# Designed miniproteins, single chains, continued (3): the designs that were tried, part 98

Each design is a single chain, and the fold is of that chain. pLDDT is the mean over its residues in the fold that is shown.

## One batch from the design tools (miniprotein)

Design m11382
Fold by ESMFold2-Fast:
Formats: structure tokens, sequence, C-alpha cells
Structure m11382 (fold): chain A 61 residues (1-61)
């Protein structure tokens, strides 16, 4: 459910919504799904400062 929700936010260009779901996945320990969401965000929105900050924080976890 969360992975699908993040995918819908990414398709809609809702970076903030997708980042919120990413944090929920991390908090739940769903690392593989969290990595997929992070990869998709970097691939599609790599120039977004919020995505770059989230990617750095995700790598440092």
Amino acid sequence: ALLEQATEYIKAGDVAGALQVLQQLVDLGQEEDAELVMLNLVSRFGDDAAVQAAAKAFADR
C-alpha cells in the first residue's frame, strides 16, 4: 500500500507526498521498498533540492 501510494505521488510530481511516504517506509523498517522509492525520486527529480537532501539523509541512515 505505501509503495503504491509513493508511486502515485511520484507520477503526479508530488515530491513532498512521496518523501513523506518514504519516511513512513523507513520508520516501519521496509528498507527494500524505501530504496525503490528513493531511487525513483532521484531518477525523476534528481535536480530537486529536497530530493537531494533526502537522498543524503537516506544514505546516512
Scores: mean pLDDT 83

Design m11383
Fold by ESMFold2-Fast:
Structure m11383 (fold): chain A 109 residues (1-109)
Amino acid sequence: AALAEALAAARPALLRAARLAQEGDYEGALALLRAAAEEFAKDPSPAGLAAAGTLLRALGDIAAAAGDAELAAEAYARAAELFREAAARSTDPADRERLLRAAELAAAR
């Protein structure tokens, strides 16, 4: 499943960013998530695009927690776009549905 592969691929960056945010290094957490998302977005597979979307959603969550509503909104919008692109490239209807749901949830934040 593309989302399961994406979560597994994104997990190391997500854990490192969460640690940085917990230590008060929000700028470091944002920089790490942005760099990781840009790298995964180079992979045009559903899993690569979904990993990038997952990382940008996390960037949005951290930005929102830090009070940067504009950056959070931009990150969530880009995450939704990446999940929609991943869905468009997925051949499994169940993966497409889950990816479109992830896009809707990111856009609603």
Scores: mean pLDDT 86

Design m11384
Fold by ESMFold2-Fast:
Structure m11384 (fold): chain A 104 residues (1-104)
Amino acid sequence: SGIEELARTVRSLLEEKTAEGVEEALRLFTATLITMQKRGAPVEEIDALAEEFKRLARELLSPEVAEVVVKMVDEIVALIKAGASVAEINEVLEKYIKKVKELL
């Protein structure tokens, strides 16, 4: 149910349709993936969370913003699977947050 609780929080943030809500959702998602990796979560659980986040983005955001968010999710998941540093993951997160804010 941890994934379900995160999905509910992310849905509420994205439903606000604000730059602040989207930024908070992206930060929460990224922090959760980093924590899951550090705890040795199975790849299937990481992929399930990523797919749910992409599904919510496609449902709740404009197509242009959703495409940017989906690309961010795919890039961050790839970095996590490659064992990238938290600094590298955060650099990618900040890049995509900036791009999302320019579209909102």
Scores: mean pLDDT 86

Design m11385
Fold by ESMFold2-Fast:
Structure m11385 (fold): chain A 100 residues (1-100)
Amino acid sequence: SPEELLERVRQELDRTIKEIEEAAKNKDYDKVLEIVERFKLGIDRLLEIAKQLDPETRKRLLEVIKEAVDRMIEIAKKYNLPEAEKLLQEVKDRIDAELA
């Protein structure tokens, strides 16, 4: 169901945000980049799945992802991680293009 998909995506996004913040707190910057790169690949796959969804569910999914990416960007800024911020901005720009 759309609701089950959205809930699963929210849970995965929250997990990813926590993993990024923990790695950043530990100054494990290579791990931050690894997590962000895996996240970017996961979003590419989700966007392909989103093409099969009805327009309303697709829009809701994209908005949920955008909110999570904004939180990840704030973490990257807080810990002065410009490479991670750049990769996350690329994800945000793609989501914004899909929403337009």
Scores: mean pLDDT 88

Design m11386
Fold by ESMFold2-Fast:
Structure m11386 (fold): chain A 94 residues (1-94)
Amino acid sequence: SAEELEKYFKEEMPEEVWKRLEEAIDENGTISKEEAVDIIAEWLTEKFGLSPEEARKIAKEAIDKVDTNKDGTLTREEFYEALKLARDLAFKKL
């Protein structure tokens, strides 16, 4: 559920990543795919020691899987889902 993903997100993310997410979410409650990729890729680099190139590739894959509307934006819930998927993909790379 979104609540379980949000709890995981809060536990695993540093404050700086939280701040970036809050700043990136627009007045409609959505974030662009490009901005979401940047935030998740930076987190993967810091958390798992992945190269920026590998982190960005994983972030893009996770985001593409959760973008159900194919509109180029993510809701906060879709962002949390993408973060969880990105973590799972990163573990397979390690």
Scores: mean pLDDT 74

Design m11387
Fold by ESMFold2-Fast:
Structure m11387 (fold): chain A 98 residues (1-98)
Amino acid sequence: TSRRTVERAREIARLLRVEGVPREELQERIAKERGISLEDAGRLIDEALAVYDLLEELRAGADIDALARRISAEEGVPEETARRELEAARRFLAELEA
């Protein structure tokens, strides 16, 4: 996981869930700004929200081993890889909140 992935997840969640920007308006904005399709922009939003929900579970003290098993099953990646990505995400979240 990259710092930019964490930053994007937090920004998209803020716009949709805190500021109440309609999903369709944000999707159109991202598509235009990045020169991508509406479908690709929608996928980017969905992936960012999934990352944000994962970050909120980490903030709430979720068990990393349990999360790594779930991600491994969902994404088809090795559990150790998922665990390392979660540890990196937790570190970047801590740095951004410092």
Scores: mean pLDDT 83

Design m11388
Fold by ESMFold2-Fast:
Structure m11388 (fold): chain A 94 residues (1-94)
Amino acid sequence: SDEMRRIVLEVADRLGATVVELRDLPGGVEAVVEAPDEEAARRLGDAINDAAEAAGLGGVTLVEGNTARVVLSDRERMDEAVRDFLARTPGPLP
């Protein structure tokens, strides 16, 4: 979890975003990050997912307005992490 936390914190700091929430999950981490605008939030989500992939981890991001909600997990746990994340994320689901 320390590596996943570091990825979120370092990418957010690099892109001038604020980590509003960061919590441990079984085998992963979930974060809510606020950016200056929606386009910045989208770039932030992409950058975190790219950093996770480079580290051999899985990532999923949901962008709503200027916020990016991110889950990072081991690839083997990614399906479970995504399912839990979507079940708990406020907003319209498909």
Scores: mean pLDDT 76

Design m11389
Fold by ESMFold2-Fast:
Structure m11389 (fold): chain A 68 residues (1-68)
Amino acid sequence: TKLEVLVEGLPAPGTKVTLEVDGKVLAESVADEDGQAGLSAEVPSGAKVTVTVTYPDGSTETEEFTVP
């Protein structure tokens, strides 16, 4: 299944966003000037996806969700 993720409201250009399934990085993006990062990957329905946001200062935030 095609999964598209848009992350908005990122504080600074250069914030890195990665999308992982089963420990594999399937997509990676960097926030633009508008604070947005877009990711797309083909992921099986029901797969657990981990999205990691890495800020320019090295801090990270992680969210997990299951693809519908």
Scores: mean pLDDT 76

Design m11390
Fold by ESMFold2-Fast:
Structure m11390 (fold): chain A 59 residues (1-59)
Amino acid sequence: SLEEEARRKVRETLEKHRDASPVEQAKALGELMEEFEKKGIPRDRFAAILQEEIDELRA
């Protein structure tokens, strides 16, 4: 599903940029948000997916 693709891309981006600067992380995540917004995921829902993936990664 589109949501599963978004979740996977968020996780990949967080892992790939684990040691990157906060600015680089924000840029990469912002690009994903724009990509999935145009594909049909509202910004609110993308933000929820991002928060869930961040929480899982920090656990």
Scores: mean pLDDT 82

Design m11391
Fold by ESMFold2-Fast:
Structure m11391 (fold): chain A 56 residues (1-56)
Amino acid sequence: SMQEQRVREMQRGVDYADSTNPDSGEVARRGLDDTTQDYNNIVNDDNNYNNLLNNS
């Protein structure tokens, strides 16, 4: 999926940022965490599961 590709790309960016500038790495890690959570929510948030959890 597109979200899975985005997570992989951001993960590579985190590695680069951490090796070059730790402050940039922290920002990139937060972005990766958000994207990974969104991807997991989409993958696991099937209609029946979302209805069970009563998500917003």
Scores: mean pLDDT 60

Design m11392
Fold by ESMFold2-Fast:
Structure m11392 (fold): chain A 60 residues (1-60)
Amino acid sequence: SRKYASRDLAANPGPPQPLQPPYHGVKTLTEEELQEMLDEIGRLAEEAGRVAATISLNID
């Protein structure tokens, strides 16, 4: 075959596949770890902002 519609199959790889957790091979944070990490970072960021404002106001 020559110039058959095989590229269309690559352009449309079928239905969206379900979410897969990162296993062995990829050193990526799991969805659970990423969620907890983001939550902690968000909390620390907000607290750091408040502390910085307080310190700045109380500079002697």
Scores: mean pLDDT 62

Design m11393
Fold by ESMFold2-Fast:
Structure m11393 (fold): chain A 95 residues (1-95)
Amino acid sequence: STAAEREAALAKAQQTLVTAIKKAKAENRLDDLIAGLEEMIEELEKVKENEVAKKAAELAKKLKEAIKNKDYEEALKYAQKIGELVPALAEEYEK
């Protein structure tokens, strides 16, 4: 139950990530987004034996570094790849 609740919360956060990046860039609020990514990475790394969660954590780390380097094209690419993992995360916890 607790693990399923955590995975559902992460999936919801990931679904809005691309929109959040575009908005944060437009409003110069990327520091808030970086803090949120660091929290997401920490929660994903707590999930043991889940390959999808590990892949999402790796992509989130790359996304964070792209934002820090002001490489917004790469940042949007990684955000989209994270979003593509959301259905797989949802399917995993429904079992």
Scores: mean pLDDT 66

Design m11394
Fold by ESMFold2-Fast:
Structure m11394 (fold): chain A 93 residues (1-93)
Amino acid sequence: SNETKAATLVTSAQMLLIAAVVEAERGDLERARELFLNAAELIEEAAKLASPEKAEKLLELAREVRERAREIRSAEDARELALEAVKRLNALD
């Protein structure tokens, strides 16, 4: 079902957000940014399968993740972005 597919995409996005934090903590900020961008792409795909109301919130989150990923300069920046994104994804479940 579309709901099952959307849930799988959201779970995959959350795993990429966690991986981005791990890479940032290891000092690989370039890899962390790449993983955040990949998470944003999965959130955008989940939005295509969601109700219009949830889709708007998912697309807004994906846009914010893309914009903030470019500005990540530390592991702390990565942790803050990932925690906010995970919290917002869980609120839409």
Scores: mean pLDDT 90

Design m11395
Fold by ESMFold2-Fast:
Order: sequence, then structure tokens, then C-alpha cells
Structure m11395 (fold): chain A 88 residues (1-88)
Amino acid sequence: MLSEMEKLVQEYIEKIRSDPSLSEEMKNLLIDLIEEAASFNLDLETFRKLMDELLSLAHSLPETNESFTDLVQHFYALLAEAIREQLA
């Protein structure tokens, strides 16, 4: 059986894949970032908050190469914050 984390990861991946407002390039980037975040042993609530923030950012940015770079940078900043809060 899938773990609760694996189920949550799959749920976010399916939401992204089914989103008609996102390009294939943005969808692939977001899926890669979700898989990255899942590798860091975050608790379920921390992971959910990080994913919700990431998706909010993705929807707020225009789809350009510059926006993709900004999204990656913001993702790692949010991930570092999430890890720090979980350790505190």
C-alpha cells in the first residue's frame, strides 16, 4: 500500500497534470520540484503547506524562462524554511 506521503505526492501530481492553465514545461518543472521536496523527510502538514505555496507561486508568474528560474529559486527558499521550521 502507498504511504500517506506517497498518496499526497500523487494527489498533487494529478492536480498539476489536469490543470489546463499550465504549460507542459511548467507541469514537468512542478512535478520535478514535488519529487525533490518528497525526498527531504518532511511531515505531511509541512509538505502540504510547501506544495500549496509552490502552486500559488506558479499560478502568479507568467510562463517565461525567467519565471521558471524564479520559481526554482523560490522553491528552494520555501523548502529551506520548511526544514528549519520542522527542526525548531
Scores: mean pLDDT 79

Design m11396
Fold by ESMFold2-Fast:
Structure m11396 (fold): chain A 100 residues (1-100)
Amino acid sequence: MPSAEEIFEEVLEKLEELVEEAPLSPDVRARVRALLEQARRLMEEGGDPEEIARVIEEAALLIYTEVARRAPELVPRVQAKVEEIGRLLKEFIRLAKEEA
């Protein structure tokens, strides 16, 4: 079974793919990247898994909101990816708490 760190890296990979595929403004793209860097720092520092998940959820919400405004036809695809990320985050929290 994957570790909490492996699930975390998979979540970041999926978010980075979403940032590349989604039509985001430069400001929103910069904010999302700052949140991903914050999540990586929290992970490196052994931060609270629920706090790490909240930062990632904020990044996903920013992407969803921007896509809904700029390219509403892409919302179903973005929603499916965000839901997948949400499922992975629940598994990440579970594994991280079991490993602590």
Scores: mean pLDDT 84

Design m11397
Fold by ESMFold2-Fast:
Structure m11397 (fold): chain A 69 residues (1-69)
Amino acid sequence: SLMDMLADLEKDLETSKKALDQMKHKFAEKKARGEPVPPIDQTIYLFIQAMVKNTEAFIEKLKKRIQQS
């Protein structure tokens, strides 16, 4: 159902946001030590961040669809 899909997406979104927060803290710690963050790690972060934003947009569309039904 659409409500089951919404619940699954919200759970996945929470997990992905938690991962981004952990990566952000690790990057801050590296910078505090004067160590550069590897380009590949920065690319992975940006990819996950884009995925999170796309998932949030999809959740909003799904919520509007449920409200219209």
Scores: mean pLDDT 85

Design m11398
Fold by ESMFold2-Fast:
Structure m11398 (fold): chain A 60 residues (1-60)
Amino acid sequence: SGEQRRRQQEQQKQIDQMIQQQRDMMKRQGVSQADIDRRVQAIRKTLQQIQQQAEQRQES
């Protein structure tokens, strides 16, 4: 349980940091706030899927 909780917290922290970097970069490119929000949602969803696939591959 401790390892799972730590892993989730680490993942969330990494996602938040990545989102902040992407937000800054997109703003510099003149991307609208609505598009930034959409991309942030897509990034979070993609990272969740990648993580799940990686865990499934390790279990195999």
Scores: mean pLDDT 75

Design m11399
Fold by ESMFold2-Fast:
Structure m11399 (fold): chain A 88 residues (1-88)
Amino acid sequence: LLEKVEELAKELLEAAKAGDKEKAKELAYEMGGLFAKAAHLNEKYEEVQKVIIETLEELQDDKELLKEVEEAIRKGYEEEMAKIKAEE
């Protein structure tokens, strides 16, 4: 789980540097989903949260991209959590 989040964070920052906002948002959405899984399983939650925070800090100079990435992470988290809840 943590290793996959770290991989996605690296790819997201590379996409952001390349100006590929669509890819950055897709990767952010996947990170949000993995964050929801970490929260549900109580597995590596703090470590995953730190990777996400560090990734967002790297995007501070681009306010528009930062907001879009934050929204994508939130959407991914909410959709994955909804799927988990639906399986109850």
Scores: mean pLDDT 80

Design m11400
Fold by ESMFold2-Fast:
Structure m11400 (fold): chain A 64 residues (1-64)
Amino acid sequence: SLGEENARRLAEYLKEKGLVTDEEAAEMRTPEGIARVLAKLNGAPLEDAEEFGRRIQEAEEKVK
């Protein structure tokens, strides 16, 4: 279903950004798993993922 495809895409995106583990991404195959993982992220620091994104942007500017 479109709901399953959207959940899978969201899980892959969050995993790519380093916000979830492979195990947490697998949990996001169900609505209950999605709610559980998002609740965990809402209470977790996201600084590492944001810092990683900033470093990528800095590297791109230095090559300009």
Scores: mean pLDDT 62

Design m11401
Fold by ESMFold2-Fast:
Structure m11401 (fold): chain A 58 residues (1-58)
Amino acid sequence: TTEKAQLAIAKALDQGKSVEEAAKVGVDSGLDEEHARSLATLMKRSGGTVEQVKRSIG
């Protein structure tokens, strides 16, 4: 589920993990590697947190 993957990526980045590590967590949650990496990069750029992701998704 995309929502689950977004939260997992946000948590990894919040813990100081790299984009590559966050993307791997996203893949484990059902995203393609390329999609997960793009999403992790975007979240890191915008400073997204778990709280912000939860507010963005319904």
Scores: mean pLDDT 74

Design m11402
Fold by ESMFold2-Fast:
Structure m11402 (fold): chain A 86 residues (1-86)
Amino acid sequence: NTLLSEEFEQFSLQDTKAFLKYMKEENLDIQELALNNNLNPYIRRDALAMLELKEEKGSVEEIAEKFKLTIEHIKELKKYLEEEEA
């Protein structure tokens, strides 16, 4: 879903950080979250963005534009992926 408003931050960067912590604590798989149509659409959006980052389907800037997220939001998702694969 395409959202062209700064209100795309209804699931804010702080909410994303809380979600990433929850994923780590529960050992949730990013691919399973991205494919789950019954999940909160904001959580699914973040999982889909993380999959594209993991698959190197674009730059941080390109993925941010595709998902209508801030560059800072995508950088936080990328940082999480890099820390989990370290």
Scores: mean pLDDT 70

Design m11403
Fold by ESMFold2-Fast:
Parts: C-alpha cells; structure tokens; sequence
Structure m11403 (fold): chain A 97 residues (1-97)
C-alpha cells in the first residue's frame, strides 16, 4: 500500500541521517540495518545496497557543503539524478523478480 511505502521511505531516510550525522556506533548500526532492509525489500546484493548507501551519504554531505556556500540549486540537480538512478534500479529488480 501507499501508506506502507511512505512509512518505509521514512525509515530509510532516518537510517541515512544516522549514518551521516550519528556517532560511530550509530553509524555502524544504521548502516547494517539499512543493508538488511535493502536486501529484504529489493532483494539487492550487499554490494548494491552498500553502493546505494554511499550515494545517499555523499548527497547529504553535498547538501551541507552547498548550504554553507549558498548554492542549494546544485543539491536539487544531484537529488534528481540520484532519484532517477535509484528508480531505474528498483524497476530492474522488480522485472527480474
């Protein structure tokens, strides 16, 4: 359902925030939990899951740097690109399952 998908997306975002902004322990636990979640939901390999996480971490770090420089428009471009790449990967996984 739409409600279940929205709740799951919120959980993913909270885990990504913990990976970027949490302490060392929170970062490791959140990364592990997000990998397990991506493996179960998308049947992604651990390698694919880790790559998705690294891209999300880079995006959040880029957001912080761009806000400091006053260039928030570049964040929009990176977000759009990541959303397209992630969407394509999910579609591919659904078609193969």
Amino acid sequence: SVEENEKRQKEVLELVRKIVYGDEKEKEEARKELIELLQKEAKASEEVAEKIIEELQKLLQLADELEKKGEPEKLYEETEKLAEEYGDKIKELVEKS
Scores: mean pLDDT 67

Design m11404
Fold by ESMFold2-Fast:
Structure m11404 (fold): chain A 69 residues (1-69)
Amino acid sequence: SEAFEAMKEKARAIAEGYGLDLSEEEIEEIAREAVERFPEVDPSNPEDPAYGKAGDFILQKVVEKKRAA
């Protein structure tokens, strides 16, 4: 799924920005949850509100993992 791959790259970029080395499995879990919560997300339309909401969700998940580490 193009949406799943886009969410994986977003999760990696956010984790890198926070200095977190997340496993591939953790990145895939965050991306899967994002796509399941926002199935309407279209990675080709970053102006869509669903894309912004998916990004905010991924940010929240990455921040929670940083707090747990």
Scores: mean pLDDT 78

Design m11405
Fold by ESMFold2-Fast:
Structure m11405 (fold): chain A 90 residues (1-90)
Amino acid sequence: MSKSEIETKAVGALMRVLALLEDLRLGEISREELVAGVAATLDELIAEVAPHDRELAAETLREIARIARAAGDEASAAVAEAHLAALEAA
């Protein structure tokens, strides 16, 4: 995968999480759907980005946790922090 493709995937993960948080704010999805959607997005991020750029994957996970917490969603922040801890332990 090219550096440009890896960066595009990382940005795509951030944009998906932002869209899910906005959908929750607008009442379009449940909190359970938000948490599930975030977890799936982070699983893809780790699978697609971490083997090529582990630091970018870790930084993207930190940013997602920060965004989720700033939006008042501790559950999504906890999912991102758990994924970060698992990535750092590997």
Scores: mean pLDDT 86

Design m11406
Fold by ESMFold2-Fast:
Structure m11406 (fold): chain A 57 residues (1-57)
Amino acid sequence: SLVEEAREAIRAGDSETAARLAASAVVMGQASVEEALEVLRPDPEALALFREYLSLP
């Protein structure tokens, strides 16, 4: 799943890929915003990019 790939990207230190995969998971209905934020929590850069991609505050 996109969520599992996002978790792997976080473990690899790839903030941009993690944010894109998490955003895609939300858009495609594979995860809620809350679940995506939880996945990205360890990476502040990925969180910032994710918020930008989804126009979140």
Scores: mean pLDDT 85

Design m11407
Fold by ESMFold2-Fast:
Structure m11407 (fold): chain A 93 residues (1-93)
Amino acid sequence: DAEKERLRELVERARTTGDPAVREQLAALYRQRLTAVLQQEIASRDLSPIERELMQRAIDLGVEAIRRGLEHAQAAYDELAAYAEELRRRAAE
């Protein structure tokens, strides 16, 4: 929807431009929105330690990948994806 499309637009702009201001805007928006979601989930749900760690790790790695620039994004994404899959698998047990 509109929120998802706006985020996708910022991601594409960050990927296609060398402007550090665009990357910082994306990093700030990413942290702001996902932190708000995490806080809402904590307030409305009884999140397990694994769920909290997964969400916090995802936020931190995403922000760092964006801040470090696109040349580091793939490696950071690969690490996050592997970590998220392992935590998801363990949580499903």
Scores: mean pLDDT 66

Design m11408
Fold by ESMFold2-Fast:
Structure m11408 (fold): chain A 116 residues (1-116)
Amino acid sequence: SSFDVIKEKFDEALKKFKSVTIAIFADYPHKKELEEYLLEKTNGKYTAFFPSDDIESDVRRLALWVKRNDIEAVVVIVDKSDFERLKEALEKEGFELVEEPVVLGDFVVAVYRYVK
């Protein structure tokens, strides 16, 4: 399932980076279970990031959130149709792709590192 792939990507990121969160830029059907998994794996230290505006504004808020909480990497879930726009916004704010994005039906899962 897409949920199992996302959990695997998050677990791999936790082995590589000191601090990892999840940002959900989609109406993902398992977003609640994914947030519960993040809370369990981080012992309640980080909550999932949810969008509330346009992609560019949300990415700027994500960058501030990541900076404020000393987060090194983010696992991103986004609608496939929005991925290129999200990628450009993330790169502008100092995020770098860690590995090849995975397409899971209507969604893309990508791991980004914050470099600023």
Scores: mean pLDDT 82

Design m11409
Fold by ESMFold2-Fast:
Structure m11409 (fold): chain A 99 residues (1-99)
Amino acid sequence: VGEKGIELAKRIAEAANTNPLLTAEVEGGTVILRSDGSERGIATAAAIAAGLSLSPAIEAEVEGDTVTLTLKEDAETAISDEGAENLVNGVRGTAESGA
């Protein structure tokens, strides 16, 4: 994953972490999003995953209270800077609505 992919992963994690029911960690080009195990936390994490899975640059996997978001190696060419900003804003809005 290139530098832009890693930076996007960090921004996605920061946006998700605005919700106190969610904890997001970055591992290179991968974001691991954990809920607090509540129905609302799980639903919010799943909604973030569903939104991001519409992007060709991101693979989203939901497993119980954990969401794994993987930025593809070609994410830097598949997504514009404006597209990246829109994804981050979408995560923030979903996180804020899920609180």
Scores: mean pLDDT 77

Design m11410
Fold by ESMFold2-Fast:
Structure m11410 (fold): chain A 77 residues (1-77)
Amino acid sequence: SAALVEELQEWAKKHGITADSELSEEERKKLLLKMAEAAEEQGLEEVAEILREAAEEGLSLEEAVERARPAAEKEYA
């Protein structure tokens, strides 16, 4: 979760998005795909797959992260 938060913050800063900014559907999808790429680079394959599916389904960032949380926790066990 920490790595996903860092990727989210870096992407948001690069694109001038604040924590309180309302993201468009396109921006949310792009962010989720960026987070999935970061997860895959760290060997979190299940997390990456869940985030890609969430992006395709148009899920919120919060819902996508919550769906990925059990897989992320399992990888650190």
Scores: mean pLDDT 70

Design m11411
Fold by ESMFold2-Fast:
Structure m11411 (fold): chain A 91 residues (1-91)
Amino acid sequence: DRASLRAFAIHGLEEMRELIESSEKVPEELKKKLLELIDQAIAALRAGDLAAAREHVEQLRELVEKIPDEEVKKKLLTMLEAIEALLDQLE
């Protein structure tokens, strides 16, 4: 069910947002950019714009790789991998 896959992807992005927002290990400027991209990805998914959602998730991945804390970076990359897999199933 495409609606369920989209809902799961949105939920995953919301969980990432909460982890980033609560983390003291992510630099403040990077945190703001990550949260903006997550919100844009969620908005794109809610609008049914899969191409825009994928673009924002790719940009999100690039910024996550810049996080200096290796533990937080690995956790977020694992969450992104799951979200990317859900987006691939929507095609």
Scores: mean pLDDT 87

Design m11412
Fold by ESMFold2-Fast:
Structure m11412 (fold): chain A 104 residues (1-104)
Amino acid sequence: SDLKEAQQAYEQAQQAAQETIATAKRAIDLGRKLSEEARKKAEQAEQLKQQVEQLNQASQGVLDFALKYPEGAPTAKELIQQRLQKIQQANDEVKALLAQLEAS
């Protein structure tokens, strides 16, 4: 069902968001300790962390709406899946920033 798929997409988005936030925190901490050049990467990681936190919060609201109004479940599924893709992209970007900082 669309509602079940929206719930699954939300769970995946929440897990991806948690991983992204944790990775971003490591990149921020490491970047701030290394150099002024590395600080720019820490700032990029902070921006990605904030973006992911906002996307995750917005996804909760969409799921809550679909739970009250099942006719909205197809729209909720589509919106949460789109946000999951953005969170996954941010996760890849944060992992790349962390890897670059660890290689410094």
Scores: mean pLDDT 88

Design m11413
Fold by ESMFold2-Fast:
Structure m11413 (fold): chain A 82 residues (1-82)
Amino acid sequence: SAAQERIRKALDGLIELAKKSAETDPESALLNLKGAYGLALGASEEDQEELIKKMREVAEKIKDPEMKKKAEELIKELEEYR
């Protein structure tokens, strides 16, 4: 649907912003991951699974241990969401 396509594009944009800031501005990276999480709740299960993979890639780039932990907690919460 058009709505699912718009959600997917928005998710991709948020992930790319999170990737760009993950090493230098982990707080902005976490904010973008939280935005992606919120949109993912309205996404298809397939799009949620792909997002989880991409969020893990962003979390791996976060050097701050506390911010990385918060990102991993968001990923776990999305994995547990049906």
Scores: mean pLDDT 83

Design m11414
Fold by ESMFold2-Fast:
Structure m11414 (fold): chain A 96 residues (1-96)
Amino acid sequence: MLSLEELALSFAVALEGYYGKEEAIALLEEILKLSPEEAKEAVIKLIEELIEKEKKVNSDESLIKDLEEALEAVKSLSPEEVKKLLELMLEWLKRS
């Protein structure tokens, strides 16, 4: 099982890859304005949208599997843990 910090780093890198750094930061800052419950729902929808996008591009099955595993990991976290995950991601993106 990935630690919260390892999950945050992996997801931040993926999000920067898909959206670029500035858009990834803006997206995370908007989600962090939500309640913990709403933030968790927003993150779940974001990962589901990334999976759907990858399936349409006929991307690597390994990447789709990694995104599906990330989705299950996020679903297992409490809303408060998801908010902490997003804060760790934002900190990493702003430092890189």
Scores: mean pLDDT 78

Design m11415
Fold by ESMFold2-Fast:
Structure m11415 (fold): chain A 94 residues (1-94)
Amino acid sequence: SRKEELIEKLRSGENAEEALEEAIELVKEEEDEETILELVEAAVEAAERNPENRRVLELALRLIMEALKRVEKKESILRLIGYGLRVIGLLLDA
């Protein structure tokens, strides 16, 4: 599926800017919280593979912000906050 192909791209850390822009668009249309969390986890892995690329880090944060607008479960919100803090840590070290 498009989701599975995108997760693989994100996890590879290659073409991360393009993959993150696609993930942001996909999350805006996604209702399944598990799918949103899988995309965000893969995006954080992409960011951690590209810690020097400020654009990648900024796109990962944008994805997390879009995900926060769409999730309702407290556990999902807490996981997204944790992912956001990981990306913010990378931005502070960059």
Scores: mean pLDDT 87

